# Designed miniproteins, single chains, continued (3), part 37

Each design is a single chain, and the fold is of that chain. pLDDT is the mean over its residues in the fold that is shown.

## One batch from the design tools (miniprotein)

Design m9259
Fold by ESMFold2-Fast:
Structure m9259 (fold): chain A 80 residues (1-80)
Amino acid sequence: SSEEAARQAAEDIRKVGDEVDKELQERKDAKKKYETATDEEEKKKAQEKLEELKKLEEERERRARELRERIEEQLRRERE
């Protein structure tokens, strides 16, 4: 059971890591397209992609902050 739990946790961590790596690569590609695009439509599409990725980053940061606060509250309660 502990080995199964560890395997599941590793799978979940790997999936989150893969999503972050994909997002970072997409951001890098979109930024390069924005900087190198000579066509206004392509530049606008790259900008829209960067805005989408920024919203995903902000949502991830919000979830991380909420999780941190919950962990800190739990640790505080354990002191009682």
Scores: mean pLDDT 78

Design m9260
Fold by ESMFold2-Fast:
Structure m9260 (fold): chain A 81 residues (1-81)
Amino acid sequence: SIKALDEPELTEEQKKLIEEAERRLREMARLRPDDHEFIRRVTGEMLELVRKGVETGDLKYFEEALELAERALEEARREAA
């Protein structure tokens, strides 16, 4: 169907986890815009976890990506305070 062009076969739960992780990553980047190395590393690790989740269909990888994003955001908030 043309309605779902090139969308991966993700569950609604997996989509929510990706959205929440991406939201936290964007907030982290806004709090620490000059920390390019840290932002690149966290982003790379999250993308690899999401890729594994898509490949295996295992919700666990998406949960790990969100956890990584949450910890990175908390660390960025502590440094910004």
Scores: mean pLDDT 76

Design m9261
Fold by ESMFold2-Fast:
Structure m9261 (fold): chain A 82 residues (1-82)
Amino acid sequence: MRYRLTVTVEAVETGETLTQEFVAESEEELEAAVRAALEAAVALGEKTGAKTIKITVKVEDENGEVYEGSAVGSLEGLKALA
């Protein structure tokens, strides 16, 4: 199964954003994309000194089904997941 992921990370206190696009053709590639996005979120938070990170994920599968979600979390919480 093939997935296209668009991940937008926002350092809430500073307003800096980072958008990344991934293509995953397997569950392993999807897991790698999620990890890369979490690592980028942590890096943005550490670079900006932001305590709050917003992550917006848009996932499109090979059948054209689109799933979108947003979450707001602490930098410390994201570091525990990365």
Scores: mean pLDDT 79

Design m9262
Fold by ESMFold2-Fast:
Structure m9262 (fold): chain A 63 residues (1-63)
Amino acid sequence: SFEERVALAQELSRLAKEAGLSDEEMDKIMKEVAGKPWTAAAVLSLSPEELEAIIEKVREVLE
């Protein structure tokens, strides 16, 4: 759903800031996992499964 996708996108943005990842680093992760750039439009075009995969990758950096 759109609401689910927005919630996951917000969580991803929060985790990226917490991890201290730059826009360039997030762009690399996005392209590696989903083949898309780190932009608001691209993030909102991702499936929930793709968003969860990127979130998991960012969480690895926090450990």
Scores: mean pLDDT 81

Design m9263
Fold by ESMFold2-Fast:
Structure m9263 (fold): chain A 88 residues (1-88)
Amino acid sequence: NLLEQIKKAFQHFDIDGDGFIDKEEIQDIVNQNFKGILSEKTQQIIIEQLNQILKEADVDGDGRINFEEFVTAMQKNKSDLAFVLSLI
C-alpha cells in the first residue's frame, strides 16, 4: 500500500513525534543513517534534495510540513517518493 509506505517514511523523519518534519530532523536522520558510510559531500547532496522536497511540500511557508503536505508531495513526484523510501 503506497499510502502506508508514505506514512512510514513520514513517521521515520518525524523524530519527536509532533506531527511535523523540519530541516533539523532531516539533517539528523541523514547524519544518523549515513555517518561513516557516505562522504560529507554525498550527505549534503541528500540533505539538499530532502530540503527541496520539504520546501515544495511546505504550502504555508512555516518551514515545517505536516502529514497531509508530505503525502501530497510524494504523490505528485514518484522519483521523490522513491528517493525518500530509499533512505528508510
Scores: mean pLDDT 77

Design m9264
Fold by ESMFold2-Fast:
Structure m9264 (fold): chain A 87 residues (1-87)
Amino acid sequence: SVLEEAKKLAEEVAELEVKIRLGEDVEEAEERAEKLEPKLEELFKKLKPEEQEEIEKYYMETVLKLAEEAGLPSVARYREAEAKAAA
């Protein structure tokens, strides 16, 4: 389904985001992200609003999980700051 394809792309983009923040193979990761992000956007536009929220949540949860596993306090601190700003 479009939703499952969007989830797979969101997961791959999330993995690339964490890799970029680790400073590992940044140029290669950025190039791959630039190719995948337009594909994810195209699928995202075909989704219902509820499914779009599910993809955004899945992406954020995946980034936070991978960042925590990689020991990236910068990503965790960024999300904490956004949560405090929203309050």
Scores: mean pLDDT 76

Design m9265
Fold by ESMFold2-Fast:
Structure m9265 (fold): chain A 65 residues (1-65)
Amino acid sequence: MGPTLHIVVSTAEQAKEALEALRKYLEQAKPDRVEVTVNPESADDVQEAKRYAEEALRIAREALA
């Protein structure tokens, strides 16, 4: 049992860093919930951030199953 983990990303770089941190966290801890918020700055940031958010949710789903 763990706390709710919130990830907020605005750029592709932030999304990548957040994803790497999430992977390391989930290897050692099992949070109750993972929430990802995307706050994009441009259309390109939207697409990149969305892909990273989807991957983060996939990793969380597999780790919490």
Scores: mean pLDDT 70

Design m9266
Fold by ESMFold2-Fast:
Structure m9266 (fold): chain A 83 residues (1-83)
Amino acid sequence: GAAEAAYKAELEKLQKELNEVEMELGAVHTALASYNSLIKKNSDNKELQEELKKKKEELEEKLEELERKLKELKEKLEELKAK
């Protein structure tokens, strides 16, 4: 029926968006780990420390945005499955 077709389409859409956000989260976590390592290794270079910390802050903001989006998508998926 039309309701079942709509359900399947929405489920596939949410699963695709969820996978994309999870992939992007993985990339951001990897980048943050790299910047943390670089900050630790370059503790004697003040200018490089400032640049690396700024890049880390930008990635942390992106991480928070992606985590919010992931939560919203998971909530939508659970709500859809409950119908």
Scores: mean pLDDT 84

Design m9267
Fold by ESMFold2-Fast:
Structure m9267 (fold): chain A 90 residues (1-90)
Amino acid sequence: SPLLAALLAALEELARLILEHEPDVRKAIGDVLRLIGYKIELELNPEDIELLRRIIEYLRELLEESEDPAVRAAAERAIAAAEALLAELE
């Protein structure tokens, strides 16, 4: 699915930007590991609607906690990609 590929790419880019821009190294590592876990779960279960809803919830929390504009923009792109995939599957 092109929408799945777009979501996986958005999650990877978000993880990269968190690692580059988050000054709290412990928080950055925690967020990156969670994003990697979600990427793996999506590749194994690409039509899991409940997984997509959990990912969207997590991304919204991350967006609320982040003050970095690059991380915020990447999180918004990942949310949009996840919502587009969710809409196709529902």
Scores: mean pLDDT 88

Design m9268
Fold by ESMFold2-Fast:
Structure m9268 (fold): chain A 80 residues (1-80)
Amino acid sequence: MDELIAALEKLAEEIEALQARTTEEIRRLKAAGGSEEEARELLIRALRELVELARRHLPPEVAAELERLVAEYVARARAA
């Protein structure tokens, strides 16, 4: 039981760290007068890291679904 709780806590910490880092990078970029395109590229990089976390911690089928959703978002974001 304790091992499972520790694994879930570690996964949560990794996701929280990714979210915090990406949010701060986007915030700094916007404060510096960066473009919406540059902010989207930072988000895309974060989504790719999230996919890698999913591949490590989640079942392959769930990770594959997330990969597809991220690919759809990337295609849509870059078509703007």
Scores: mean pLDDT 76

Design m9269
Fold by ESMFold2-Fast:
Structure m9269 (fold): chain A 97 residues (1-97)
Amino acid sequence: NKEKIEELIKKIEEELKKAREALEKGNEEEALKHLREVVKYMYELAELLPEEKKKKALSLVVAAEIVVAAAESGLLPLEEAVRFVEEIAKEIKKLAE
């Protein structure tokens, strides 16, 4: 599982970078697409964790889903959504170590 976890962490970091780049270019649709990929890989990562860490990781995935859904609905500024998802990703990566 370690190799798969490291692969998913790399994918999360790559998609976060793409979301930030899309935001800087004013491409909101592209940024949201990449944030959705981040949430997908966070969920896959959470499922690979031990039981005690998995519950906490899944709660972080739910938080990220809410943030992205709020941005998609125009209820949360996209810049704030990218920042919140970046912070949530840091927490889930710490659980994976």
Scores: mean pLDDT 89

Design m9270
Fold by ESMFold2-Fast:
Structure m9270 (fold): chain A 68 residues (1-68)
Amino acid sequence: SLLDKLRHAAETLRADGWSGRAILTFLAHEAELAGELELAARLREIGKVARSADEAVERVFALLDELE
């Protein structure tokens, strides 16, 4: 599923040392390319409300868990 792809990408990029902000930007773009505009908007909203890059990545995983 797209959610599994986004989770795998988030875990891989995090392991490679990407910032939570950069991971979020990448995932939002992937969701847009897949036509999942609501998911892309929700990912971008995390970027606006998260207080740190670490909080951003935690909120991304929480969102992906919620949607499973």
Scores: mean pLDDT 82

Design m9271
Fold by ESMFold2-Fast:
Structure m9271 (fold): chain A 71 residues (1-71)
Amino acid sequence: SHLEELIRSLEAGLASESLTTVKAAAHEAIELAKELNLPEVEKLLREAFDSPSLEEAKRLLGEALKLVKSL
């Protein structure tokens, strides 16, 4: 399921302490959010991908994960 893949990608990103890995997870998750037609999730993930900060990128991934789990 694309939804299960999205959750796994977000959880993998949140487990990382590398900004590069978090951004890679966000990029993968953006494609999955597009396929699932989740525009609010996609927006948060794009903000995470564009973030220069590990803390901010992870915060945005966490908000995206909350939205996905509330579906």
Scores: mean pLDDT 86

Design m9272
Fold by ESMFold2-Fast:
Structure m9272 (fold): chain A 66 residues (1-66)
Amino acid sequence: SAALAELAALAEAIRAAESEAEVRRLSQKGWDLYLAAPGSPEVLAAARRLGEARREALTRLGVPVP
């Protein structure tokens, strides 16, 4: 689905992000996409992968993970 493809692209963009502000902006976009999505198990799994990408990116950038 388009939502799954966008969530996957956002996870990769988060992994490549160079600033905390960029990670937060991309994470917010991912959250908005998740809320608009049809609520499938695949969408939930993609959202969890995006959350993992956010945690890894913030750790890489030296930012404490909330």
Scores: mean pLDDT 81

Design m9273
Fold by ESMFold2-Fast:
Structure m9273 (fold): chain A 61 residues (1-61)
Amino acid sequence: SMEEEEFRRQVANMEELIREVEKVDPELAAEYRERLERARTLEEVIEVRDEMVDRYQALQS
């Protein structure tokens, strides 16, 4: 389904973002990698992504 395709795309995008975060904060990256593994729906992946981006931006500030 389109939702399953989008879910897989968002997971792949998240994995790339986690690799970038890992270069700066390996503990934060590990936390979000674990949360991503528990995500079962597109909404859950988006929620994890938004939280990670917010925390990463705060780290850079």
Scores: mean pLDDT 81

Design m9274
Fold by ESMFold2-Fast:
Structure m9274 (fold): chain A 124 residues (1-124)
Amino acid sequence: SSAEQQELIDQAFALAGEYGTLEQLIKESTDEEEKKRLEKEREEVVRRLRELVTQLAASPDRAAAAEALWALATHPDPEISALAIRAALESPDPFTREVGRILEEARRAGDWEAGRARIAALLA
């Protein structure tokens, strides 16, 4: 449902925020043991985010899936954006892979509105 999709999107954004916090802590850490612990936590956050994005991309509601992938790809954190685009490009669904290609091109061009228009055309 759209409500279930929105909840998955909200969870993905929460994990994206946690990823950003961990990245900053890793960058500022001078303790190798603490850095390794934080890197393990970051790996777990990335794993969960990838699982959620994979679940969103596998949705039979292609419009909702494309909306979710666009929302994650437009995230201000470039690593989260790259992760979402990568998950879309690695999808077994050729529709989702095409969405991934559109998102990658939009990110490279800095034109997310053009990307959204192309995704809308793909769904028509």
Scores: mean pLDDT 83

Design m9275
Fold by ESMFold2-Fast:
Structure m9275 (fold): chain A 78 residues (1-78)
Amino acid sequence: MDEKIKKATELANKAMDYLSRGAELYNQGDYEGALEHVEKGREYIDEAKKVGAGGGMISLLESMYTSLRSLVEQGMKK
């Protein structure tokens, strides 16, 4: 049980790190790099969800992903 919680936390932290990196790249105008990091973050969100990470944590990460993905896609059109 402790290993499951630890793994969920590690995966959630990885997702958060990739989403934050994607946001940084977006602010620098690197939309392609931002998209790659956002997609990698999504993979970690899915893994954290599979391991049973808390619903509040997953909802926050999914919200961040959705918002950032939309911003990157809009940026690529400019």
Scores: mean pLDDT 82

Design m9276
Fold by ESMFold2-Fast:
Structure m9276 (fold): chain A 103 residues (1-103)
Amino acid sequence: MEEALEKVIEELRKNDLYRPFAEFLERMAKEVGPEVALAVAAIFYERLGDTEKAEELRKLISDLPEEVIELARKAFDLYVKILLGFTEYEKELDRVIAELKKL
């Protein structure tokens, strides 16, 4: 799982538009583990319409509880809002990350 995440992060870092997201994935992996970070990456590719990449990543995390996937989705949505300048969501993102740490 760590190797798959490292590959995703490296691919994202090559695109200047996705470099901040690569940094967010590194934070998620450090704070809550590589499986949850891969869930966030799968959601990202789903939102981009890259269904093949999203499905590939979902297969690696098929054992994650649905509640964890829902929290990963919420973390991604909050990250996007913060990236767009809505910094008031930073504390809510920290709360979601704290909930994910129960793993």
Scores: mean pLDDT 85

Design m9277
Fold by ESMFold2-Fast:
Structure m9277 (fold): chain A 92 residues (1-92)
Amino acid sequence: SAAELAYELLLKAGVPEEIARLAAEGIRRVDEGADPSEVVRELGDRLGLPVDPLAPDSSKEETYQAITALAMLAAGLPVSKGIAIGKKAAES
């Protein structure tokens, strides 16, 4: 699944297991029909990061990229790698 792939790629990139799990759970919730903006906001709150709401018409790919980018940022790792991980997860 997209959540499983994102989890594995985040761990490989050096994201701590707890943070990678939160990101993967966010992706799973979006896949199950949760509101993407609420998922991204809640993840930001849990990671202690300020986050702007997603645009109303954000794609699944954009939502996954936001989630994985937040995980990378929380881990002190390059956001650009997070964006790439989210894109790969959306393509899976």
Scores: mean pLDDT 84

Design m9278
Fold by ESMFold2-Fast:
Formats: C-alpha cells, structure tokens, sequence
Structure m9278 (fold): chain A 63 residues (1-63)
C-alpha cells in the first residue's frame, strides 16, 4: 500500500539511489506489507546507506 511505497522510496534514497531508483523501489513496495518494507529499509541502512548503496537500492527495484 501507500505506506509500503513510501518506505521503499525512502530505503532507495537512504541506500544512495537517485529519484528514479526511489520511484521504482516505491512501486515495487506498493504491494508489500508496511512492516516488511520498513525492515528492508533498515537492512539497507545497516549496510552503509549513502556509501555503497546503489546495489542495495536496486535490490528493491528487482524484487
């Protein structure tokens, strides 16, 4: 839903992705439970968001 989309978008941005990656991650997370989207966002941040985050952001896009 909307909350999951927002979490997916924030996760992509936190992982160092651009707005396109954030939009794609948000779309991919739209059908995801908000709690799961939040957990994935935390995982991306824990990997070192903003440092080598491009790959983490793309994980949300492909899933």
Amino acid sequence: GEEAERYGREAALAAGGDERAAEAAGKGSFQMDPLRALEEARRAGGVGAGSAGGSAALSYVQS
Scores: mean pLDDT 56

Design m9279
Fold by ESMFold2-Fast:
Structure m9279 (fold): chain A 76 residues (1-76)
Amino acid sequence: LDKELDKLYNELKKDPKNKAAWQAFAKLVAENETALKDNKTAAKIYFFTHISYGDDPEVQKLLAKLMVEIAKIPVA
C-alpha cells in the first residue's frame, strides 16, 4: 500500500493533472477506504487532487466518498 501511494505521489509531483494517477488513487481508495483515512501520503494526495482534480466523474464519485475520511484526518 505505502509503495503504491509513494508511486502515485511521485507521478502527481511530475504532473499534477495526471488523470491516470488520480484514477489509480481513486481505485486504491475504493479498495482500502478505512486503511487510507489515517495514511499521511494519502492525505497529501487528497489535498493535491482537490486542487488539480478537473471534472472526471469516476474520480469525483470516489473523492466525494473520501472527503468524509479527509475530515477525520487530524494532521493533513
Scores: mean pLDDT 61

Design m9280
Fold by ESMFold2-Fast:
Parts: sequence; structure tokens; C-alpha cells
Structure m9280 (fold): chain A 83 residues (1-83)
Amino acid sequence: SAREAANAQARERAAALEAQRAADLANGIRYSQEEIERLRAEAEALAAQAEATKDLALALAAMEAQARLAIALELANTELEDP
């Protein structure tokens, strides 16, 4: 079904995001406060739309946005700074 296909895509996206998170953390990728605020606003807006519409595609987009925000916050919390 379309829902099962979408769920399979969600699992693939989650695995890709996890791999990206590990790579970004290992490479010391940093996000600015402004970028984090933008990611937070985007994640919140998508989550609100998904909840209001009960649309699966919006729910998947919200989940991806939340995952990206989580990665950015984790990288910021490590306070990785170059000399």
C-alpha cells in the first residue's frame, strides 16, 4: 500500500539521517545559532501542519526536520571550536 511504501521510505530516511549525524559529528560540523533557530521554526511549522492535516507526507517531513534540528543541537552542544 501507499502507506507501507511511505513507512519504508521513512525507515530509509531515518537510517540516512543517522549515518549523516555520525559523519557530521566525526567531522566537527558546526551550526550557527541563527541556523538552529531557523531549523527549529521549520520543524515546528511542519509538525503543526502535520498534526492539523493528519497528512502522512507532512508527518514524514516534520520527522525529518526534527531529526535535522536534533543533529544541529547535538553538534552545538559539543562546543567544538578550532584554535
Scores: mean pLDDT 72

Design m9281
Fold by ESMFold2-Fast:
Structure m9281 (fold): chain A 88 residues (1-88)
Amino acid sequence: MGKESLEKALEYTKKAIEAAEQGDIKSAIEYARKSMEELGKAYRAGVTDEAKKAIELVNKGIEAARQGDIESAIEYLKEAQKVVEKAL
């Protein structure tokens, strides 16, 4: 259990990266937030270590995006994507 939440988190993380790369920072932050919601569901379903790491990375991405550091935001989101893919 939790695989469906990880799959949704992966989809939202990919959409957040795409939006950030297109300069749509508002949409990037909203997709990253949705990814964190799904990662939280995966964490509660027993996918603890990888979901926790991915949540920390997505949160760092959101913080970087809010500070205008779009390059770092994209890097953090891509690292979160790798963590989620490894957990699937």
Scores: mean pLDDT 86

Design m9282
Fold by ESMFold2-Fast:
Structure m9282 (fold): chain A 84 residues (1-84)
Amino acid sequence: TPSLEEVRAVLEEVIEATPEELKEAVRKAAERILEAYEAGDLLEAQMLIGALVVSFSTLYVSTGDERYKKAADLLQELEDAIAA
């Protein structure tokens, strides 16, 4: 299971890769996921993670930027840990 510190670091890295017009929306989505997870709202966290994984996977396919792939993979690991 990835640590929340590792998840936060990877999310900050991918936000830097994100187009300027999308940075704030992605930052807010990332904050909501971490807040839901820390609050124990695991169903909300899982749903929000799924949406962001799809967004980052789409950006990876369109840009080839490995930061999107790394973020999507790490968020998927977090979702898998919630489901276990």
Scores: mean pLDDT 82

Design m9283
Fold by ESMFold2-Fast:
Parts: structure tokens; sequence; C-alpha cells
Structure m9283 (fold): chain A 93 residues (1-93)
């Protein structure tokens, strides 16, 4: 939808931020666990940018797994997950 596209653009620009608690409430537990495992592994800025760019295939299997998990989410879940990852990318800049 046009509204979803606009919201995803805002997420990519870093205009939309969410808390960890909000992310837990919005995404399924298994997807949250995948996001947490990815972040706990201290991903590079490039790995975070690849996920935010919609990478479904990567040389890093963690990037591929997270990308596929995010792709399987509802529109709201994808917006929330991408917003949280964008916030984490800003913390590395």
Amino acid sequence: SEELIQRIRAVRKGELEITEEELKAIVPDDVYATIKAFLDADPSKEELEAVLGGALVSDDPRVTALGQAIFSLSDEGRIAALAYLRKKLKEKE
C-alpha cells in the first residue's frame, strides 16, 4: 500500500524509532529471538545496512536468516523490525 511504502521510507530515513518493549509486543517471539541473536553477535554497519536494504540472500547466513524472518512478517511487524534495526545502525554511526 502507498501508506506502507511511505512508512517504510520514513524508517529507512531514521524518522521512526521504537523501543525494545514495543518491538516485543509487535513481532512474533521467534522473530524477536532472531533479531536479538543477530544484534547480540555485534553485527557490522554493513550487515545492518544489508538487512535494512531488504537482503534475502547474503554471504552472511545471519543476515539471510534475519532478512527472511522480516520478509515473513505483517506490514506492521516489518515496519517495527526495520525501525528498531535502523535505531541500532544509528548507534554505530
Scores: mean pLDDT 74

Design m9284
Fold by ESMFold2-Fast:
Structure m9284 (fold): chain A 119 residues (1-119)
Amino acid sequence: NKKKLEEDLKKSEEKLKKEGATEEQKEALEKLKEFIERLDYYLERQKDLLESGNKEDLEVELGKWEIILEWAKKVENKYTIALSLKRIGELYEKLGEKEKAEEYYKKAEELLKELNDKS
């Protein structure tokens, strides 16, 4: 999956170079490069919090993934959008917000299905 995120990031960068990127989109692209480079760290951090995190720590982690989702949306990085939606869903589920979790899971599944059908 990291390889797919890296490939999608390169496509986003190429598209922005062709269409012209805003300074905000350029910043979001650099933030996503850092995120993908450190992907294993972010995934392990959430895993640990889902196992033993208190409500406050889970809410802080939720906010961090919402920021990653915003960066991904600004550069139209669909794989990172799907990943972020799934991770937000997992955090809402752990927080007991089942309906919100189901909404985020559905959005992630719909996007991943589209991406898998297109390779």
Scores: mean pLDDT 83

Design m9285
Fold by ESMFold2-Fast:
Structure m9285 (fold): chain A 62 residues (1-62)
Amino acid sequence: MKISEEDINEAMALIILGVYRVMLENEGRSDLIPLVEQAVEEAYKQGKLTMSDVEEIFEKLL
């Protein structure tokens, strides 16, 4: 069975979002979670699902 790149990208997006949610909740910055969700969606659309790609987009939204 061949896993599609879309399946991998979706899984990576969910993992990255989950990591950021935990970090922001621990830092008392749950107010930023919607901006991270937006950054992850944008990175997913670009097919660039690394933590660094999401961080770059997130910084532009701040």
Scores: mean pLDDT 78

Design m9286
Fold by ESMFold2-Fast:
Structure m9286 (fold): chain A 97 residues (1-97)
Amino acid sequence: MLSPEQVEEVLANARRLLEAALAGASLEELVKIAESVPDRLIAAIAGAVAARAARLLGHEQAAAKIEAVMATLGLEVPAEYLPLVEEMARRLVEELK
């Protein structure tokens, strides 16, 4: 279970990844952003949230690029956090509309 502080850390990192991807950042630049997150669980959830938010916004290429970053770094979201990823992605999308 994530603390409220960890939830805000995930949202902040997801927003950073999403905004960079939408601005046309390279895969290498996005890898550096994801690697800057010290906790691998937070990095994995943030990446999944950013990719899902990108898809919800209709930015399939940005979503695919973020998913490629996660694959490159071996970041996998534990199944228990998948509902949280969906909720947080929807929150991020609402903040960007």
Scores: mean pLDDT 86

Design m9287
Fold by ESMFold2-Fast:
Structure m9287 (fold): chain A 64 residues (1-64)
Amino acid sequence: MEEIEKLIEKIKELYLKNYKDVEAGEEIALLSVKIADLLPSEKHDELREKLTKLYEELLKELKE
């Protein structure tokens, strides 16, 4: 995987393991910002949408 895709996978795994911990949510938010900063503007929208949907889905299913 490329560096950016690897970061997304790390965010996903981190959240899945620590979804009950508030600190995990903050780490995910910080990593999301870092990923956005690493991408060109055109790819920002694609990644942001994927990341937002992934994060929202995990938060919705795991937090309930």
Scores: mean pLDDT 63

Design m9288
Fold by ESMFold2-Fast:
Formats: C-alpha cells, sequence, structure tokens
Structure m9288 (fold): chain A 111 residues (1-111)
C-alpha cells in the first residue's frame, strides 16, 4: 500500500539521519531531510506529507533522547513536536508544517 511504502522510505531516511548525526555531519543531515521532503512532494498529497513529517519528527525526538540523554533537549524537541501536531490539527499550510519540522531538525542537531 501507499502507507507501507511511505513507512519503508521513512525508516530508511531515519536510519540515514541517525548515521549522519552519529558522525556529527550536520550538513549531511540537512541534505537527507531536504531529499526526503522533495521525495514526498513528488509522490504524495499534502496530507500524506504532513503525516509523514509528524512521524519523522517523533523519530527525531527518540533519536535525540538516545544520542544526548539531555532531558532539557528532549523536552524542547517534544514541545516542537506538539506544535507540529497542533498545526496539523489546525489545517495549517504544508509550508508552515515544513518550517516547524525544519526547526525540530535544527534543535536535534544542536542537542
Amino acid sequence: SRRETILRELQRFVREVLEAMEAGDKERVKKIVDEFIEYLKKNYTPEEIKEALIRFARALESLTAVLTGDPEAVARIRQLVEELEKAYKENKPLDEIIEIFRRIVDVALEA
């Protein structure tokens, strides 16, 4: 199904982000994120993209907890994930959802 394909691709991109974060390669993480967003835009509807970004953001929260162990950094990511989920419920435009998601990535890289 489309959902199963999105989940498999999401798992692949999350793994690539984990490897880049462990290597300290922040520019590679940003490139992987950009490639994932462009992949989603070419193949999926705005609603499917928003759902995929929320799932990716939750994965980043978990990865940040594993890599840093800093409760304050994890709390900041969690607050941004809650903002992302609220924006989704309020039917915010895709570009606003992407902006919040990029902020989550930036905070995870600073942790």
Scores: mean pLDDT 84

Design m9289
Fold by ESMFold2-Fast:
Structure m9289 (fold): chain A 85 residues (1-85)
Amino acid sequence: SAKKLLESANSILERFVVSYLLALEELIKKGHTEVEEALKKFKESLKKIREGAKPIEASIPLADALTILVKKNLMDLVIKERENL
């Protein structure tokens, strides 16, 4: 469940990535397939964090994900979905 995933977050960075990931998964369920590329990058970032990768390695897919959302004007949509979590 979403709550269990947030509770397992051991850092501010992991909690940040998880909150965006959950919002993007809800948007996909609502038919917003345009967020799929960003969702993939957030999943890559979370995997690196949980594997104990250096912060720089986890930050690369995170930066890519945020860049996709900004360039496609999807940030407002994602922020609204996060407020509903």
Scores: mean pLDDT 81

Design m9290
Fold by ESMFold2-Fast:
Structure m9290 (fold): chain A 71 residues (1-71)
Amino acid sequence: MLTEKQLKVLKALGKLVKERGPDATVSTAEIAKAVGLSQSTVSRHLKELEKKGFVERVKKGKTTLYRLSPK
């Protein structure tokens, strides 16, 4: 099961993706601002969500972005 903080991060990403479109990518900084957590904390939760298949990591230049996993 996901932890409460992992669910909070996933819900914030889902809300941002809904506003921007299903293929939208979101930075760790944007998610951190949305949930009121540090970027390091959000990055740790995003890595666990990626391992569980909920999110996909995307490299865009020097920035690491995340999107919802395609089904």
Scores: mean pLDDT 78

Design m9291
Fold by ESMFold2-Fast:
Structure m9291 (fold): chain A 66 residues (1-66)
Amino acid sequence: AEVEVEQRGDTLTIRARGPGGEYEGTGRNGAETFAVIQEAYKVAGVAAGALAQAKAVEARRAALSA
């Protein structure tokens, strides 16, 4: 599974690729980011979704600490 996360302030764009396929979504807040992660689980598969979740949490934490 491959996942890329791009952050602009509180906005995260997540691109996930896994056995289920490829998914790209953008979250502008925590609720939207959660929805994007859930969709990555459904479309790209469990491994890609889990990686997307881990990277999104790290990116948000880094943005908040900056």
Scores: mean pLDDT 77

Design m9292
Fold by ESMFold2-Fast:
Structure m9292 (fold): chain A 94 residues (1-94)
Amino acid sequence: SHQDVLEEAIAELERLRAEATDTLVRALLQRVIDDLRSLLNASLEEQIAGVEKIVAGLETWGAAEGASLSPAARATFARALAVVRETLRRLKEL
């Protein structure tokens, strides 16, 4: 279900946040997790629109902050962005 797709994404991001050592990336991941949780029990259309906004926000943040991050922090951010992008792809296929 589209709920299962979103719950799986939240679980993956919670693991990434727990492993993250960079304070800014950890805080960003918590905001993304909170935003995804707010989409739980929403319609598929609302979930797609919400995840698209999260992807756009992450791309904007990465463009602004990415160069100042350590290689490890950049890798964690890139993994988180990939999770959210894959989540959007899966929702659009439903």
Scores: mean pLDDT 90

Design m9293
Fold by ESMFold2-Fast:
Structure m9293 (fold): chain A 89 residues (1-89)
Amino acid sequence: PERLATGVLRVTVRGSLEEVREVGKRLKEAALSSPGTVSARAVISRRDPGVIYVGISAESEEALKRAIEDVVETARSLPQVTRVEEVPV
């Protein structure tokens, strides 16, 4: 389609840089495993390394909602994650 549905999650992680990287990888994998997800990326904040931004592009708004739910569920299952927020775009 001409326009993809896009969303961004801000995830706050407690722990070492290695643990933050592992959380980011798992969140990206969760997003990509969701049906209808076209692309996903996890970016560790340069200014605040305890913060990960997870960007998701999906083929529909319904697919995006499912991908966000899957990522949030995955994040909440990880003991290092202290906060998950959807970022207004």
Scores: mean pLDDT 84

